# Designed miniproteins, single chains, continued (5): the designs that were tried, part 59

Each design is a single chain, and the fold is of that chain. pLDDT is the mean over its residues in the fold that is shown.

## One batch from the design tools (miniprotein)

Design m18147
Fold by ESMFold2-Fast:
Structure m18147 (fold): chain A 92 residues (1-92)
Amino acid sequence: SAEAVGILTDMIEQLIAQGHKVEVRIEGEEVVITVKGADEKSIKIMEDAAKKLQSLGLKAEVRVEGDTATLRVGGLSVSSQIALVLRGIGLG
């Protein structure tokens, strides 16, 4: 949905503004957003976005492994998945 794309776009922009490199990819039916060098602030930004997405009925989970944080989002349309990948690589 447009609302879910907006939430994820805002999250990506916040992470970039904090100085993080953000990777966006599609893995099966999920959009996967990865941040390397994640800190408490970037993890909180991702968790806040996941909570908002869950309130829209979407599957959204944040996992932290070492200093790498990953948000996985399921239930997005194919068009929304494409829009987010294009945003993640600087094309829009």
Scores: mean pLDDT 81

Design m18148
Fold by ESMFold2-Fast:
Structure m18148 (fold): chain A 92 residues (1-92)
Amino acid sequence: GAELEQLAQELKEKLSSLGYSVTVSVSGTTLNLTITAPNTNKLIALSLQLIGLEVEGFGVSLSLSGQTLNATISASSDDDLINIVKTLISSL
């Protein structure tokens, strides 16, 4: 919905302000992130944040290629995905 698209844009802007290059897209209740980190320390920090979501029971798929992290975050509802995105923005 419109709120998810707005939050996706806010997440993109937050990550860009921290030095990441990011593409964000929403498809249904799934968030797709392609994030290139400016250095290894920032890559590790972001990877740990996303792994934290998987440990909490959210459907997270991660793959790494060099400095680029591809993440797919799946939720059971729009409200759940909204909460996940807000949590990510606040934890960054």
Scores: mean pLDDT 81

Design m18149
Fold by ESMFold2-Fast:
Structure m18149 (fold): chain A 65 residues (1-65)
Amino acid sequence: MDKKLFERARKHLEEGDLDTAVLVTSVLVAVGDEKTRKYAQEILDAMNESREKAIEVAKKAIEEL
């Protein structure tokens, strides 16, 4: 399920639906395993810098999970 939720977060980031991207990513921080929580938090942190950086982190999480 985690990989599919990261794909969903990436899609919403790419579409500019930041509210839904934050909600999906926040669920991963709340209920994910240790590795999932780490990547989800990195996406939230990256969103404070740029949407493109957040998308790159989401892609990396999908590849590594």
Scores: mean pLDDT 80

Design m18150
Fold by ESMFold2-Fast:
Structure m18150 (fold): chain A 71 residues (1-71)
Amino acid sequence: ERRTVILVEGPNVEALIARLAEMPGVTPVPLRDGNGKVLGVLVFAPPELRDQVIATAEAEGARVVSEGEFE
């Protein structure tokens, strides 16, 4: 099954992670620096949920930095 990975960054990353984890089929993975600070979130989702993931991230004040697709 084709999957989308979306890198998002923003001030409310912990709230965003919790909200994205409630979406069926969506897997948020926090990206941390060497001090444990969350720099962003990698979001794995089916392509059909891409627009919903982006809308959710933008509602939390985050921005999309990059996107990719995997099979």
Scores: mean pLDDT 78

Design m18151
Fold by ESMFold2-Fast:
Structure m18151 (fold): chain A 80 residues (1-80)
Amino acid sequence: MEKVKETIKNLKLEVDDIEARLDQLTPEQAARLLPGVERLKEKISEALKKATDPEVQKEAEEILNRVDEIIARLREKLAA
């Protein structure tokens, strides 16, 4: 229980850091970061499956949506 809450909090911090850097990334940096962000999405999805607290589930879903937006923006940088 506590481990899932801590995992989600740590994943949120990673997403916050990536979002802060997103606009400054070159296409090469975006290409290198994309596999890591896709792995981050997988970790968030697994944490969401294990979460039993509705508030923790909501936080995980919000982070998951943010990661999907980051993946989309990274792919746009690669296509440019």
Scores: mean pLDDT 81

Design m18152
Fold by ESMFold2-Fast:
Structure m18152 (fold): chain A 83 residues (1-83)
Amino acid sequence: HVKEAIEYLRKAIAAAKEGDTEKAIEYAQEAMEAIRKSTELSEEVKEEVLRLIKEAIGAIKEGDIEKAIEYLERALALLEAAA
């Protein structure tokens, strides 16, 4: 599930950079589901990654795409370090 979450986060970042906010949210939500299903991550890492993705989705909905990308990239970095 961690590898699947990483791929979805990469897709979410790409969609956000292209201005496709619907796809960015969709991929971010898919990443969250993959993270929730993962047994490979500690609870602390899961909570922090899920928090960052939720912050990113909130930023997208508010039109702050730069902030959303920062949150998604931070979530991706944390997840890659844990994989």
Scores: mean pLDDT 84

Design m18153
Fold by ESMFold2-Fast:
Structure m18153 (fold): chain A 46 residues (1-46)
Amino acid sequence: ELEKFIEEAAKIGNVDKETVLKDLEEAGPSVIESERRVREGLPLPP
């Protein structure tokens, strides 16, 4: 799920998946919570 989401983001931005992964890791726990919500099919908080 997360892996597929990262792949799609990489394709859209025309960058490597590793670039997207690093961005998410550096963003910290707030991004982890956001991706968890996406995996559950929930909207991101405003």
Scores: mean pLDDT 66

Design m18154
Fold by ESMFold2-Fast:
Structure m18154 (fold): chain A 61 residues (1-61)
Amino acid sequence: SEVDKIVEEAKKKIEEAKPKTAKELFDVYMEEVQKLKSELDEETYREVGEKLFEWLKEQLS
């Protein structure tokens, strides 16, 4: 789906930044989320944000 493609691209961009700490990971994540919020419609942003946040929680576990 389009949502899944956007989520995978966002994950790739976050990983490409090579965050070394949980704080760096969260900072890069927030930057990407803010960018997506400006680019996507509200419904798509909500779905992408939910999936990306679940992924972030898994990275921090």
Scores: mean pLDDT 84

Design m18155
Fold by ESMFold2-Fast:
Structure m18155 (fold): chain A 85 residues (1-85)
Amino acid sequence: SEADEVKAELEKVIKELKTLRDIAREQGDSLLNRTIIRHLDAMIKELETLLKRLDEHPDDPAVLRAARNTIKVAKSLIESAKKLL
């Protein structure tokens, strides 16, 4: 289903963000690294909340739209973080 495809993409993006967060944490304690970690943590929390909402309301088109839009933003954050780390 459409919801299953979006859930799979959410899980994939969450995993990528967590990997980048781990890399940032291992690189040390600079202001830049702390700022990147904060942004990554905020995005992970938002995506995990959307994943839970999709599990509870898989046929809600508003939740599906919100998830798709947030995935696009998360992918942009991943690309930016990769360049900075």
Scores: mean pLDDT 88

Design m18156
Fold by ESMFold2-Fast:
Structure m18156 (fold): chain A 69 residues (1-69)
Amino acid sequence: LSEEELARYRAAFSLWDTDGDGRIPDELLASVLRLLGFEPSAAELAALRRAGLDWDRFLALVQRARAER
């Protein structure tokens, strides 16, 4: 990712982090994953809720989405 793309994703992450806790709320997890082109299973969503979708995990998902086409 370019520096400009990283800045844009950081801004989007901050907007989705409505609680300001550095993590995307559970209710937005499925929507965010679908926006990135994934179709998460119930098990995948449960694992992500347990781990929490912080910035590092969000960035990894963005990078994976780009690598998968």
Scores: mean pLDDT 75

Design m18157
Fold by ESMFold2-Fast:
Structure m18157 (fold): chain A 64 residues (1-64)
Amino acid sequence: LSPLERRILALLREEGPLSVAEIARRLGVSPPTVSRHLRRLEARGLVSHDAATGRYSVAPAAAP
């Protein structure tokens, strides 16, 4: 994982479900950059996106 991806995972573990804009604000990074890394983390099964709330959270289990 990149350093930014590790920070995103740590933030989501501590703060709970967050939107792209919330993560971007907390980490001082642009929303498009955060969105790109969240897509990678989602593809790896490390985060889940809730379509109803538009928020991301840490996945309940490690990817197989």
Scores: mean pLDDT 78

Design m18158
Fold by ESMFold2-Fast:
Formats: sequence, C-alpha cells, structure tokens
Structure m18158 (fold): chain A 63 residues (1-63)
Amino acid sequence: MEEAEKIIKEISDKELLNQPLVIAALTRLGLSIREAIKLVKKYSNGKKYLTREEAIEILEKVL
C-alpha cells in the first residue's frame, strides 16, 4: 500500500529524526503506540535522535 512508501519518503527527506517522529511513523503502519514505543526504545540505544538509516531499519522490522 502507498502509506509505507509515503512514510519512507518523508523519513528520507530528513537526516535526523527524534523518537516521537519514528513512533508516529510506526503507528501509521498499524502498530499500537505501546508497540511503536517498545520497538523504537529497543533499536535507539537510548539516543534522542535517530539517523534516517536507523529510522528506515526500524520501519523495515514491521513492513
């Protein structure tokens, strides 16, 4: 579906993303807010900001 491609494109336009932006992207892909938070915390290693590449890798876990 077009939604996953739109989300990846939006993320690709940014070099750095804060955790709330990645959480919002995951919820748009169908994850609950709790699942999205858990996934981002697992892969962010405590960083406040994620690179575009790190954010895309997290999204690919649910695609």
Scores: mean pLDDT 78

Design m18159
Fold by ESMFold2-Fast:
Structure m18159 (fold): chain A 70 residues (1-70)
Amino acid sequence: EIEELVEQLKSEDEETRLKATNELVEIARTDPEKLEPVLERLKELSQDEDPFVSSGAFLVLQAYREAKLR
């Protein structure tokens, strides 16, 4: 479930965070519409005080925006 992947961006486990980031980036590239329900949560996480959380969310949002550009 995509909501679970987004929450894994906040995981204390580095491997879990990296896996979630990679999977969400791939979803953003292949089917960006699947991210629409979690876009607001991703924006919130991109402003997180933890740079590991904010950078992961930012990368996913960047991939989403790039996929939507024509």
Scores: mean pLDDT 83

Design m18160
Fold by ESMFold2-Fast:
Structure m18160 (fold): chain A 64 residues (1-64)
Amino acid sequence: SVMERVAVHDLTTELGLSEEVAREIVELARRGDVEGAARLLVEHAGLSPEEARRIAEGMARGLG
């Protein structure tokens, strides 16, 4: 979907994530797996757990 492509683009351009990791994060967020998406953001983008959770929650709301 357009929303998923936008989210993948934002994760790759703003956070420097690979497209593969960005797509996995978007899929987790789309399923409502906020904790899973936030975990990957911490591991791959070096975000704090608080920042990662906020981004993951925002994506889940936009994609769900």
Scores: mean pLDDT 83

Design m18161
Fold by ESMFold2-Fast:
Structure m18161 (fold): chain A 83 residues (1-83)
Amino acid sequence: SLEKQKLVAKAVAHTILAVAYELEGRYDEAAQSYKEAAELFEKVGDFETAARFYENAAILYDKAGKTDEAEEWRKKAEELRSK
């Protein structure tokens, strides 16, 4: 559907933004952008892609010193991989 295509396009845009922030060393913004992309892929039902991006967000939160947030999103990724 057009709605799903729009959600995927938004997810891709957030992924590109996350990579740009990561290259700049802006780990908080990069983590947030990967999380936004993951949420959109989850909404579309692509749980494997969503899990990968939640894991990427967790890695970036760890780099930003946000260990508790990193653990939460790592757990979310593991839960999605079981679906």
Scores: mean pLDDT 88

Design m18162
Fold by ESMFold2-Fast:
Structure m18162 (fold): chain A 63 residues (1-63)
Amino acid sequence: YVLEGPGVDELIRLVHSNDAFEARPRVANEKGNVLYLNEPQDPERVAAILSRAFGVPIRIVEE
């Protein structure tokens, strides 16, 4: 995914505390705006959870 918004620390903290995730997304770069999934996930589901928590738009990107 491409996630526009808060820094890496806030993102990681959120995903670790959210039991709704079946896998924890991993940030892919220093900007903290790209995610890799640890295992297969529904991108729309993950995007919805992150958008709701951060209040930022999330763009679904082809792997």
Scores: mean pLDDT 53

Design m18163
Fold by ESMFold2-Fast:
Parts: sequence; structure tokens; C-alpha cells
Structure m18163 (fold): chain A 99 residues (1-99)
Amino acid sequence: MEERKKKIEELLEEIKKKIEEYLKKNPNASILEKETKITQIWSEAIKEAVEKGLITAEEVAQLIELLMELLKWMAENPNASNEEILKKLEELIKRLLES
């Protein structure tokens, strides 16, 4: 159980790093472009983790739910700064890991 939580935490930290790098490199990206790239980063990370046997179908469902909640928040907050997007992502990650 604890080893699995660490693998999910490591995966989420890697996803967060890639999103942060994209946002820093593309400060003028539209909200739709940000959502599209975040979805791509997330999907590629999940695919790799599944192919390596690092996550279960249940964990995939939890990660997809987190992504959907982030995308919904971004759609409801189209003027959100990159810092606010990253803060929301960190909040959602913390909630998942504490459940």
C-alpha cells in the first residue's frame, strides 16, 4: 500500500514538473492550449506507467478524475494565472494522496 502511494506520488510530481515547464515556456498560451497540453502530458504519463505495470486500473481512474476536475476548474476560471493553475493542481494532488 505505502509503496504504491509513493509510486503515484512520484508519477504526479513528474506530471506537475512537465506542466510547470510547459506553462513557464508558454506564458501567453490560451486556456484551451493549456488544457490541451496538460491533457497530453497527463495521458502520456499514464500510458507509460500502465505499460511499465506501475499503476492499476483503479489508480488510472483516480488520476483521470483528478485531471477532469483540474480541466473543469480551468474552464470555469479562464483568466487564471499559471501560478493559480499550479496551486490548484497541488491542492488536487494533496487531496488524492490524503484519501
Scores: mean pLDDT 84

Design m18164
Fold by ESMFold2-Fast:
Structure m18164 (fold): chain A 85 residues (1-85)
Amino acid sequence: SREQKEAEELGRKGIKLLMEDIDDEEKVLEGLELFRKALEINPDYLATKLSLVAFLESLLTYKREELSPELVALIEELLEKYGNL
């Protein structure tokens, strides 16, 4: 469907931004916003949820102390909302 394709494209773009420079908070925030939009368009798109959860868990495991309090709060909110697989 159009919704499925749009969600997949947004999720793919989000991953690309997050992988380009994990230390660039602006790019990380943009990537997370693209994932949020992908899930808003298709909340049941499993591939997007799995990619988001894996990335967010990785960030908290290896980068928690380097993230802004605002970014940590956003990550925890997204994991609470979408982390139930």
Scores: mean pLDDT 73

Design m18165
Fold by ESMFold2-Fast:
Structure m18165 (fold): chain A 64 residues (1-64)
Amino acid sequence: SELALLGEIARHEGELAAKEGDYETAARNYERAAEYFRQAGDLESAEAARKKAEEARKLAEEQR
């Protein structure tokens, strides 16, 4: 599915941003990944991406 591939790309972009400590960018990309996986019907991957987005947002808040 094209949507599933877009989800994987967004998830990868989120992982790269998180490794660099850019948790705000990581959260946005994980949120995009979750939406793509949801639209693709991959609810398990969507839930995993949503959880990563929430964790990244908490880390971003700690950097304020």
Scores: mean pLDDT 88

Design m18166
Fold by ESMFold2-Fast:
Structure m18166 (fold): chain A 60 residues (1-60)
Amino acid sequence: MVDEEEVLEALTLMQIGILKKHDPDNPEARKAIEEAERLIKEGKYQEALDLVQKKMRELD
C-alpha cells in the first residue's frame, strides 16, 4: 500500500515537471519550482503542491 505522503510527493513532482515543460523560460515559474522543491525537502508536500498549482493557475 502507498502512504498518502508518498502520493502527495509524487503528485507534486508531476506538477513541477508539467510546469517546467509548459513555461521553461518563465522566471516566476522557476522561483515557484525552487520553493516547492525546498518545501518537499522539509516534508511539506501539501504546501509544495498548493504553491505549484497556484502558480500554474496564474500562468493561464
Scores: mean pLDDT 77

Design m18167
Fold by ESMFold2-Fast:
Structure m18167 (fold): chain A 98 residues (1-98)
Amino acid sequence: SDEEIHQQRAEALKTILLETTNNDELESLVKQAVDLINSTSDDNFQVAVIKALGEAANETNDETKVQILVSALVDIVQNSNSDTVRTAALQALKTILD
């Protein structure tokens, strides 16, 4: 059920990111998501949040939102000390930029 809870939370985050129409609010939400990744030691939760950011970028038709989400994923790659977290962010970026 913990894996199912992480998946449900990730889907909820993706929905919120996709439905957020204000770019300043989106940047604030994305910053909060990155801060949450950096404050937790739960690799499964970190990966679920990163996946939500990547899927939101892939599903949005707004180029500005893609840029905000891509910038956050690049920041995670540059600043994370976790190989699992960096790999998840790199996979998300690869999917977006392919």
Scores: mean pLDDT 83

Design m18168
Fold by ESMFold2-Fast:
Structure m18168 (fold): chain A 63 residues (1-63)
Amino acid sequence: LEGAIAVATEDVPAVPGVVLGLKKGDRVLVERAYSNGMAVARSLATGETGLVGLSKLEVVGWA
């Protein structure tokens, strides 16, 4: 999953300093994936980095 390009499958509300805010259809780069189902992702639209649930992402390519 690290290095994957993924698309948000639903809107994700931001939690400042913790959760990456996303809108459905936003593209992210998955920088790290954890065994608990969370990932550190970078928004390709904003450049912001944060945690996001892997269940809310669909992999569409690789960087």
Scores: mean pLDDT 79

Design m18169
Fold by ESMFold2-Fast:
Structure m18169 (fold): chain A 73 residues (1-73)
Amino acid sequence: MSAEELLEKAREYIQKAREALKSGNFDEAAKYARKAIDYAQEALDKGHPEAVELLQEAGRILKEAIDGIIKAK
């Protein structure tokens, strides 16, 4: 993937993770957030500083999703 494609994938999975959070699908939200982190990290490694903001956003979503999973049990 090009770095631009990695940034697009990271944004796509962040949106999917947010939608899953709103639906209460915390396990899906966590999976999508992890995918977003993976793509954003690879884009950052290729020299795209925009990936830092995407990593922070995906990390926040992941934390919220995990908190939701824990509270549901």
Scores: mean pLDDT 83

Design m18170
Fold by ESMFold2-Fast:
Structure m18170 (fold): chain A 60 residues (1-60)
Amino acid sequence: SEIRERLLAYKKLTSDEEFKKDLIDDLKTKFNASEEELEEFSKLSVEEQIERYVELWEKY
């Protein structure tokens, strides 16, 4: 997935904290995620967060 490759490249150029923050902000603003969905997402590993983000992007 091109989106997965872009996310992995970005992760190498930024901190884990900034990376997680950017994904959470996208879920809020682009995918209109609920607070419950954001909380569940924040509990995932970075690899699981990437997988979930790719899934949402491909369905959008």
Scores: mean pLDDT 80

Design m18171
Fold by ESMFold2-Fast:
Structure m18171 (fold): chain A 65 residues (1-65)
Amino acid sequence: GKEYVEKAAEAARAGDRAAALSYLGKAAQSGPDAVEGGPEAGKAVEAARQGNLNEAVRYAEKHAA
């Protein structure tokens, strides 16, 4: 779970939006375990679960900053 959020944040920081979205999708499928990455990571997973992929990437970028 949390490994996918960390990889999504790393991809977002590198500017790889497609990789970030892929990892966030996997984190969303993992359920509540993905929330362990902190508040921004939790919001990224929640947005991805709702299908708001642009918001999910934005929260992942904040987690990486």
Scores: mean pLDDT 67

Design m18172
Fold by ESMFold2-Fast:
Structure m18172 (fold): chain A 79 residues (1-79)
Amino acid sequence: SMDLLKQALEYLEKGIEAVKKGDIESAIEYLAKAVQAAKPVSEEVAKLAQEAAFAAMRGDLEKAIKLAEEGIKKVKELL
């Protein structure tokens, strides 16, 4: 579904913004919502969002941003 891909894109972008602001709790919530939106339409995007959430939970903020950016790139290829 294009609508689910657009939701995943929005949540990945909000997750990155939250990480950059130091709001890790919101970042994890947005990345989890990106996983839920992506799961029915792209297993690859869902896995990238999930790994980004795990990186954020570990405090690996650089890796969280990189994985979420990779997820955004993949969503844009699918739209």
Scores: mean pLDDT 89

Design m18173
Fold by ESMFold2-Fast:
Structure m18173 (fold): chain A 74 residues (1-74)
Amino acid sequence: MSAEEVLERLEELIARFLEAVRAGDEETADRLENEIVGLYLEASRISPELGEEARRRIQEAGREAREIKAKLAA
């Protein structure tokens, strides 16, 4: 898988993950989180720079997911 393909796939999975979080679909969110972790590990194997970029995107998604969950709990 190329660096470009990894980042495009990651962006797609993050979008689906955030949608599952908004829907309260914990099963789908957990599955997508596992797939995202798999892509992060793949990115890190390709290069440290790609792994770092993947990590930044995942951290941003995690922040958004926490904000969504906080609003749903309020």
Scores: mean pLDDT 83

Design m18174
Fold by ESMFold2-Fast:
Structure m18174 (fold): chain A 109 residues (1-109)
Amino acid sequence: TLPELEVTLPATNSPLSAEERAEAARRQGELLAREAEERGLPELAERLRRIGELAAELLLHDTPENRRAAVAALGEAQVALALAREDPEAALRRLDAVVAELEARLAAV
């Protein structure tokens, strides 16, 4: 049984503020980055931290679409970190794709 890294992202319909959602996203990215660092995967840790920061910035532009995109990006980051146990290069490529998607969304704001 994988330890349940239950970093609960705020639900998209939660009464939390945009700032509170952004802070939760930053903390989730940092938690995933620390796990990657503990595994000796500093390049994944850098991307995971970057995803948290980008998702947080996206959440400050508070729309339902941006909330869904931020939740999806952090979910993809968790999946990529799990895949890194078998294929760290494939995990890194997946994280780079998530970073690119978040950067493109922020460029459109």
Scores: mean pLDDT 83

Design m18175
Fold by ESMFold2-Fast:
Structure m18175 (fold): chain A 101 residues (1-101)
Amino acid sequence: SVLEQLEELVKENPDNAEALRLLGRVYAGEGKYEKAAEYYKKALEIEGEDNAELQRLLGVVYAKQGKYEEAIAYYQAALAIQPDDESARAALAALQAKLAG
């Protein structure tokens, strides 16, 4: 129902960044991380790359897919906007350790 309503909103207005973010969140909650990433990226294109929350959310969903290089890039982008985000810093350090080992 909520998913169907959000999909219809995006079908009628593909530039509705709020609906795109909510679709990404719904798909991430269902474990559909590839679809979540698609919708978060569309929202980021509309809202701009200086959105630290969307950059962090993309880091999370790429990490959940095992796509550590992409996840690192998104966490670095989030930290460039908000350097004091301790959780993003910890996630970045952990992912960098996985790629180095």
Scores: mean pLDDT 86

Design m18176
Fold by ESMFold2-Fast:
Structure m18176 (fold): chain A 72 residues (1-72)
Amino acid sequence: AAREAEELAEEARRALEAGDYIKAVGHFMAMVAITLEHPEDAEVLEELARTAEALGMREVAERYRRRAEEAR
């Protein structure tokens, strides 16, 4: 789970670097799907928070950071 989330986060960052915001959001949504199977995986939640912040989704990023802290 954490490894898959890391790979998706890297793909999202590369898409953002290329200016492909839609593709970056697509990778972020794939990471969200991982949390449906692993809702309390702190490492997955941290990757979601970092990716959401990179996408400019500050409120979403803060919610995932809080969940990651609670999952520790």
Scores: mean pLDDT 79

Design m18177
Fold by ESMFold2-Fast:
Structure m18177 (fold): chain A 58 residues (1-58)
Amino acid sequence: SAAEERRKRFERLKLIMEYVETTDPEKRAELLAKLRELGVTDEQIAAIEKMHEYRLKR
């Protein structure tokens, strides 16, 4: 349903934003595990890792 899609999209965005902005390795691991529980694929996780490295340059 639209409500379920909105909830999942919001949760994923919140976790991705927090993951990309954090530098704490323990917190990154926790956020990554939560993203996997939301159905984020290994390929998407690899892309997020690459974005995280890119963000650290800025």
Scores: mean pLDDT 74

Design m18178
Fold by ESMFold2-Fast:
Structure m18178 (fold): chain A 58 residues (1-58)
Amino acid sequence: SLEQRLAQEILELRKNDAPVETLKKRIEQLRNEAKTSPDKKVLERAIIALELLIREKQ
């Protein structure tokens, strides 16, 4: 499912210590997708998870 794929992607980003700029770009992509997607709630949860990951790096 999209939810499982996004969860796995976020785990890999955490594991690889992805830079803040990479995380910000992914958030922007997901925000754009959320504007027209029927899976808006799944995408919004992924955005929140990525924002928390950025906060943890500070």
Scores: mean pLDDT 85

Design m18179
Fold by ESMFold2-Fast:
Structure m18179 (fold): chain A 75 residues (1-75)
Amino acid sequence: SEAERLLEEAERLLERAEEAFRRGDYEEALRLAEEARRLALEAMRLAGDDLELIKRAIALALRAIGIELDVELAK
């Protein structure tokens, strides 16, 4: 489904955000995490009543928020 594709893209962006954070590129990490959060929220909107997709979307959004917070604390 389209929601599943968005979640897979969000996961890839989060992996890239974590890598950027590890190498000290906080601007890139923040940008990628923000984009991943947008995709996860869009996937949740498209998931309708699919609780498993909603759970995955929430988990990815929280992971993105965690990276965003880590970036703010590192500045």
Scores: mean pLDDT 89

Design m18180
Fold by ESMFold2-Fast:
Structure m18180 (fold): chain A 70 residues (1-70)
Amino acid sequence: MEEEERKKKIKKLEEEIKKLEEEIEELERKIAELRRKGAPMEEIIEAEIELSLARMKLALKKLELEKLKK
């Protein structure tokens, strides 16, 4: 792998990871607000599904970053 290509992939993954971490934080806050507000269970479940998907994406991106570091 070229040094420049590796650097680009690392930067892209780091950016994606930061965005996903921010998204997860927003979703956690949203879920807490929905629960505090007494929102319908369906709304809470929808938000929890979004959170689960974001966490899954984060895990995959972190794994990809670790492979590039090894």
Scores: mean pLDDT 82

Design m18181
Fold by ESMFold2-Fast:
Structure m18181 (fold): chain A 93 residues (1-93)
Amino acid sequence: MLSPEAIEYYKKGMEALLNKDYEKAVEYFEKALAAAPEPDALILLNLGEAYFELKKYEKAIEYFERAIELGSEIIKERAEVLLEEAKKKIEEE
């Protein structure tokens, strides 16, 4: 269960992501991870997505792999698709 502080940072990260402020989304999701007592797979997934949008594909892959390791089946399926897309981006450029 996320702490109230982790939940607040997660919400701010999601707001930034929706506004396409990917640098701010990364900052808030990193704060959410730091405030959580244990790594949260959903935060890892969203952090990976923010890095993907920043064209930081190697970082995105790292977080997607961690989300797959720790996540529920739904998170794993989503992270695996995004991981494949990030790998394709590295291979294309």
Scores: mean pLDDT 84

Design m18183
Fold by ESMFold2-Fast:
Structure m18183 (fold): chain A 85 residues (1-85)
Amino acid sequence: SRLEADQLVALALMAASIAIRTSSPEDAERIRELVERVVRAAEAGDLRAAAEALRELADYLRTVVGDEGLAAVFRRLADQLEELA
């Protein structure tokens, strides 16, 4: 449902706020760019594109930032959004 998709996006935005606050300025800017892609895709109703952007964000957190915990959160949110698509 749209309500469930909106709730998942809201959770992603809250998790991203933590990542941005605890990251370097360079990493925070990249995270903001990826979050903007999630928001734009969700606003367009493209839940698959939103899930893909969340997976790219998760990969960035794992491979560049080294935050496996937050990466796992974003991967789970991406999986749940894709199930709604």
Scores: mean pLDDT 85

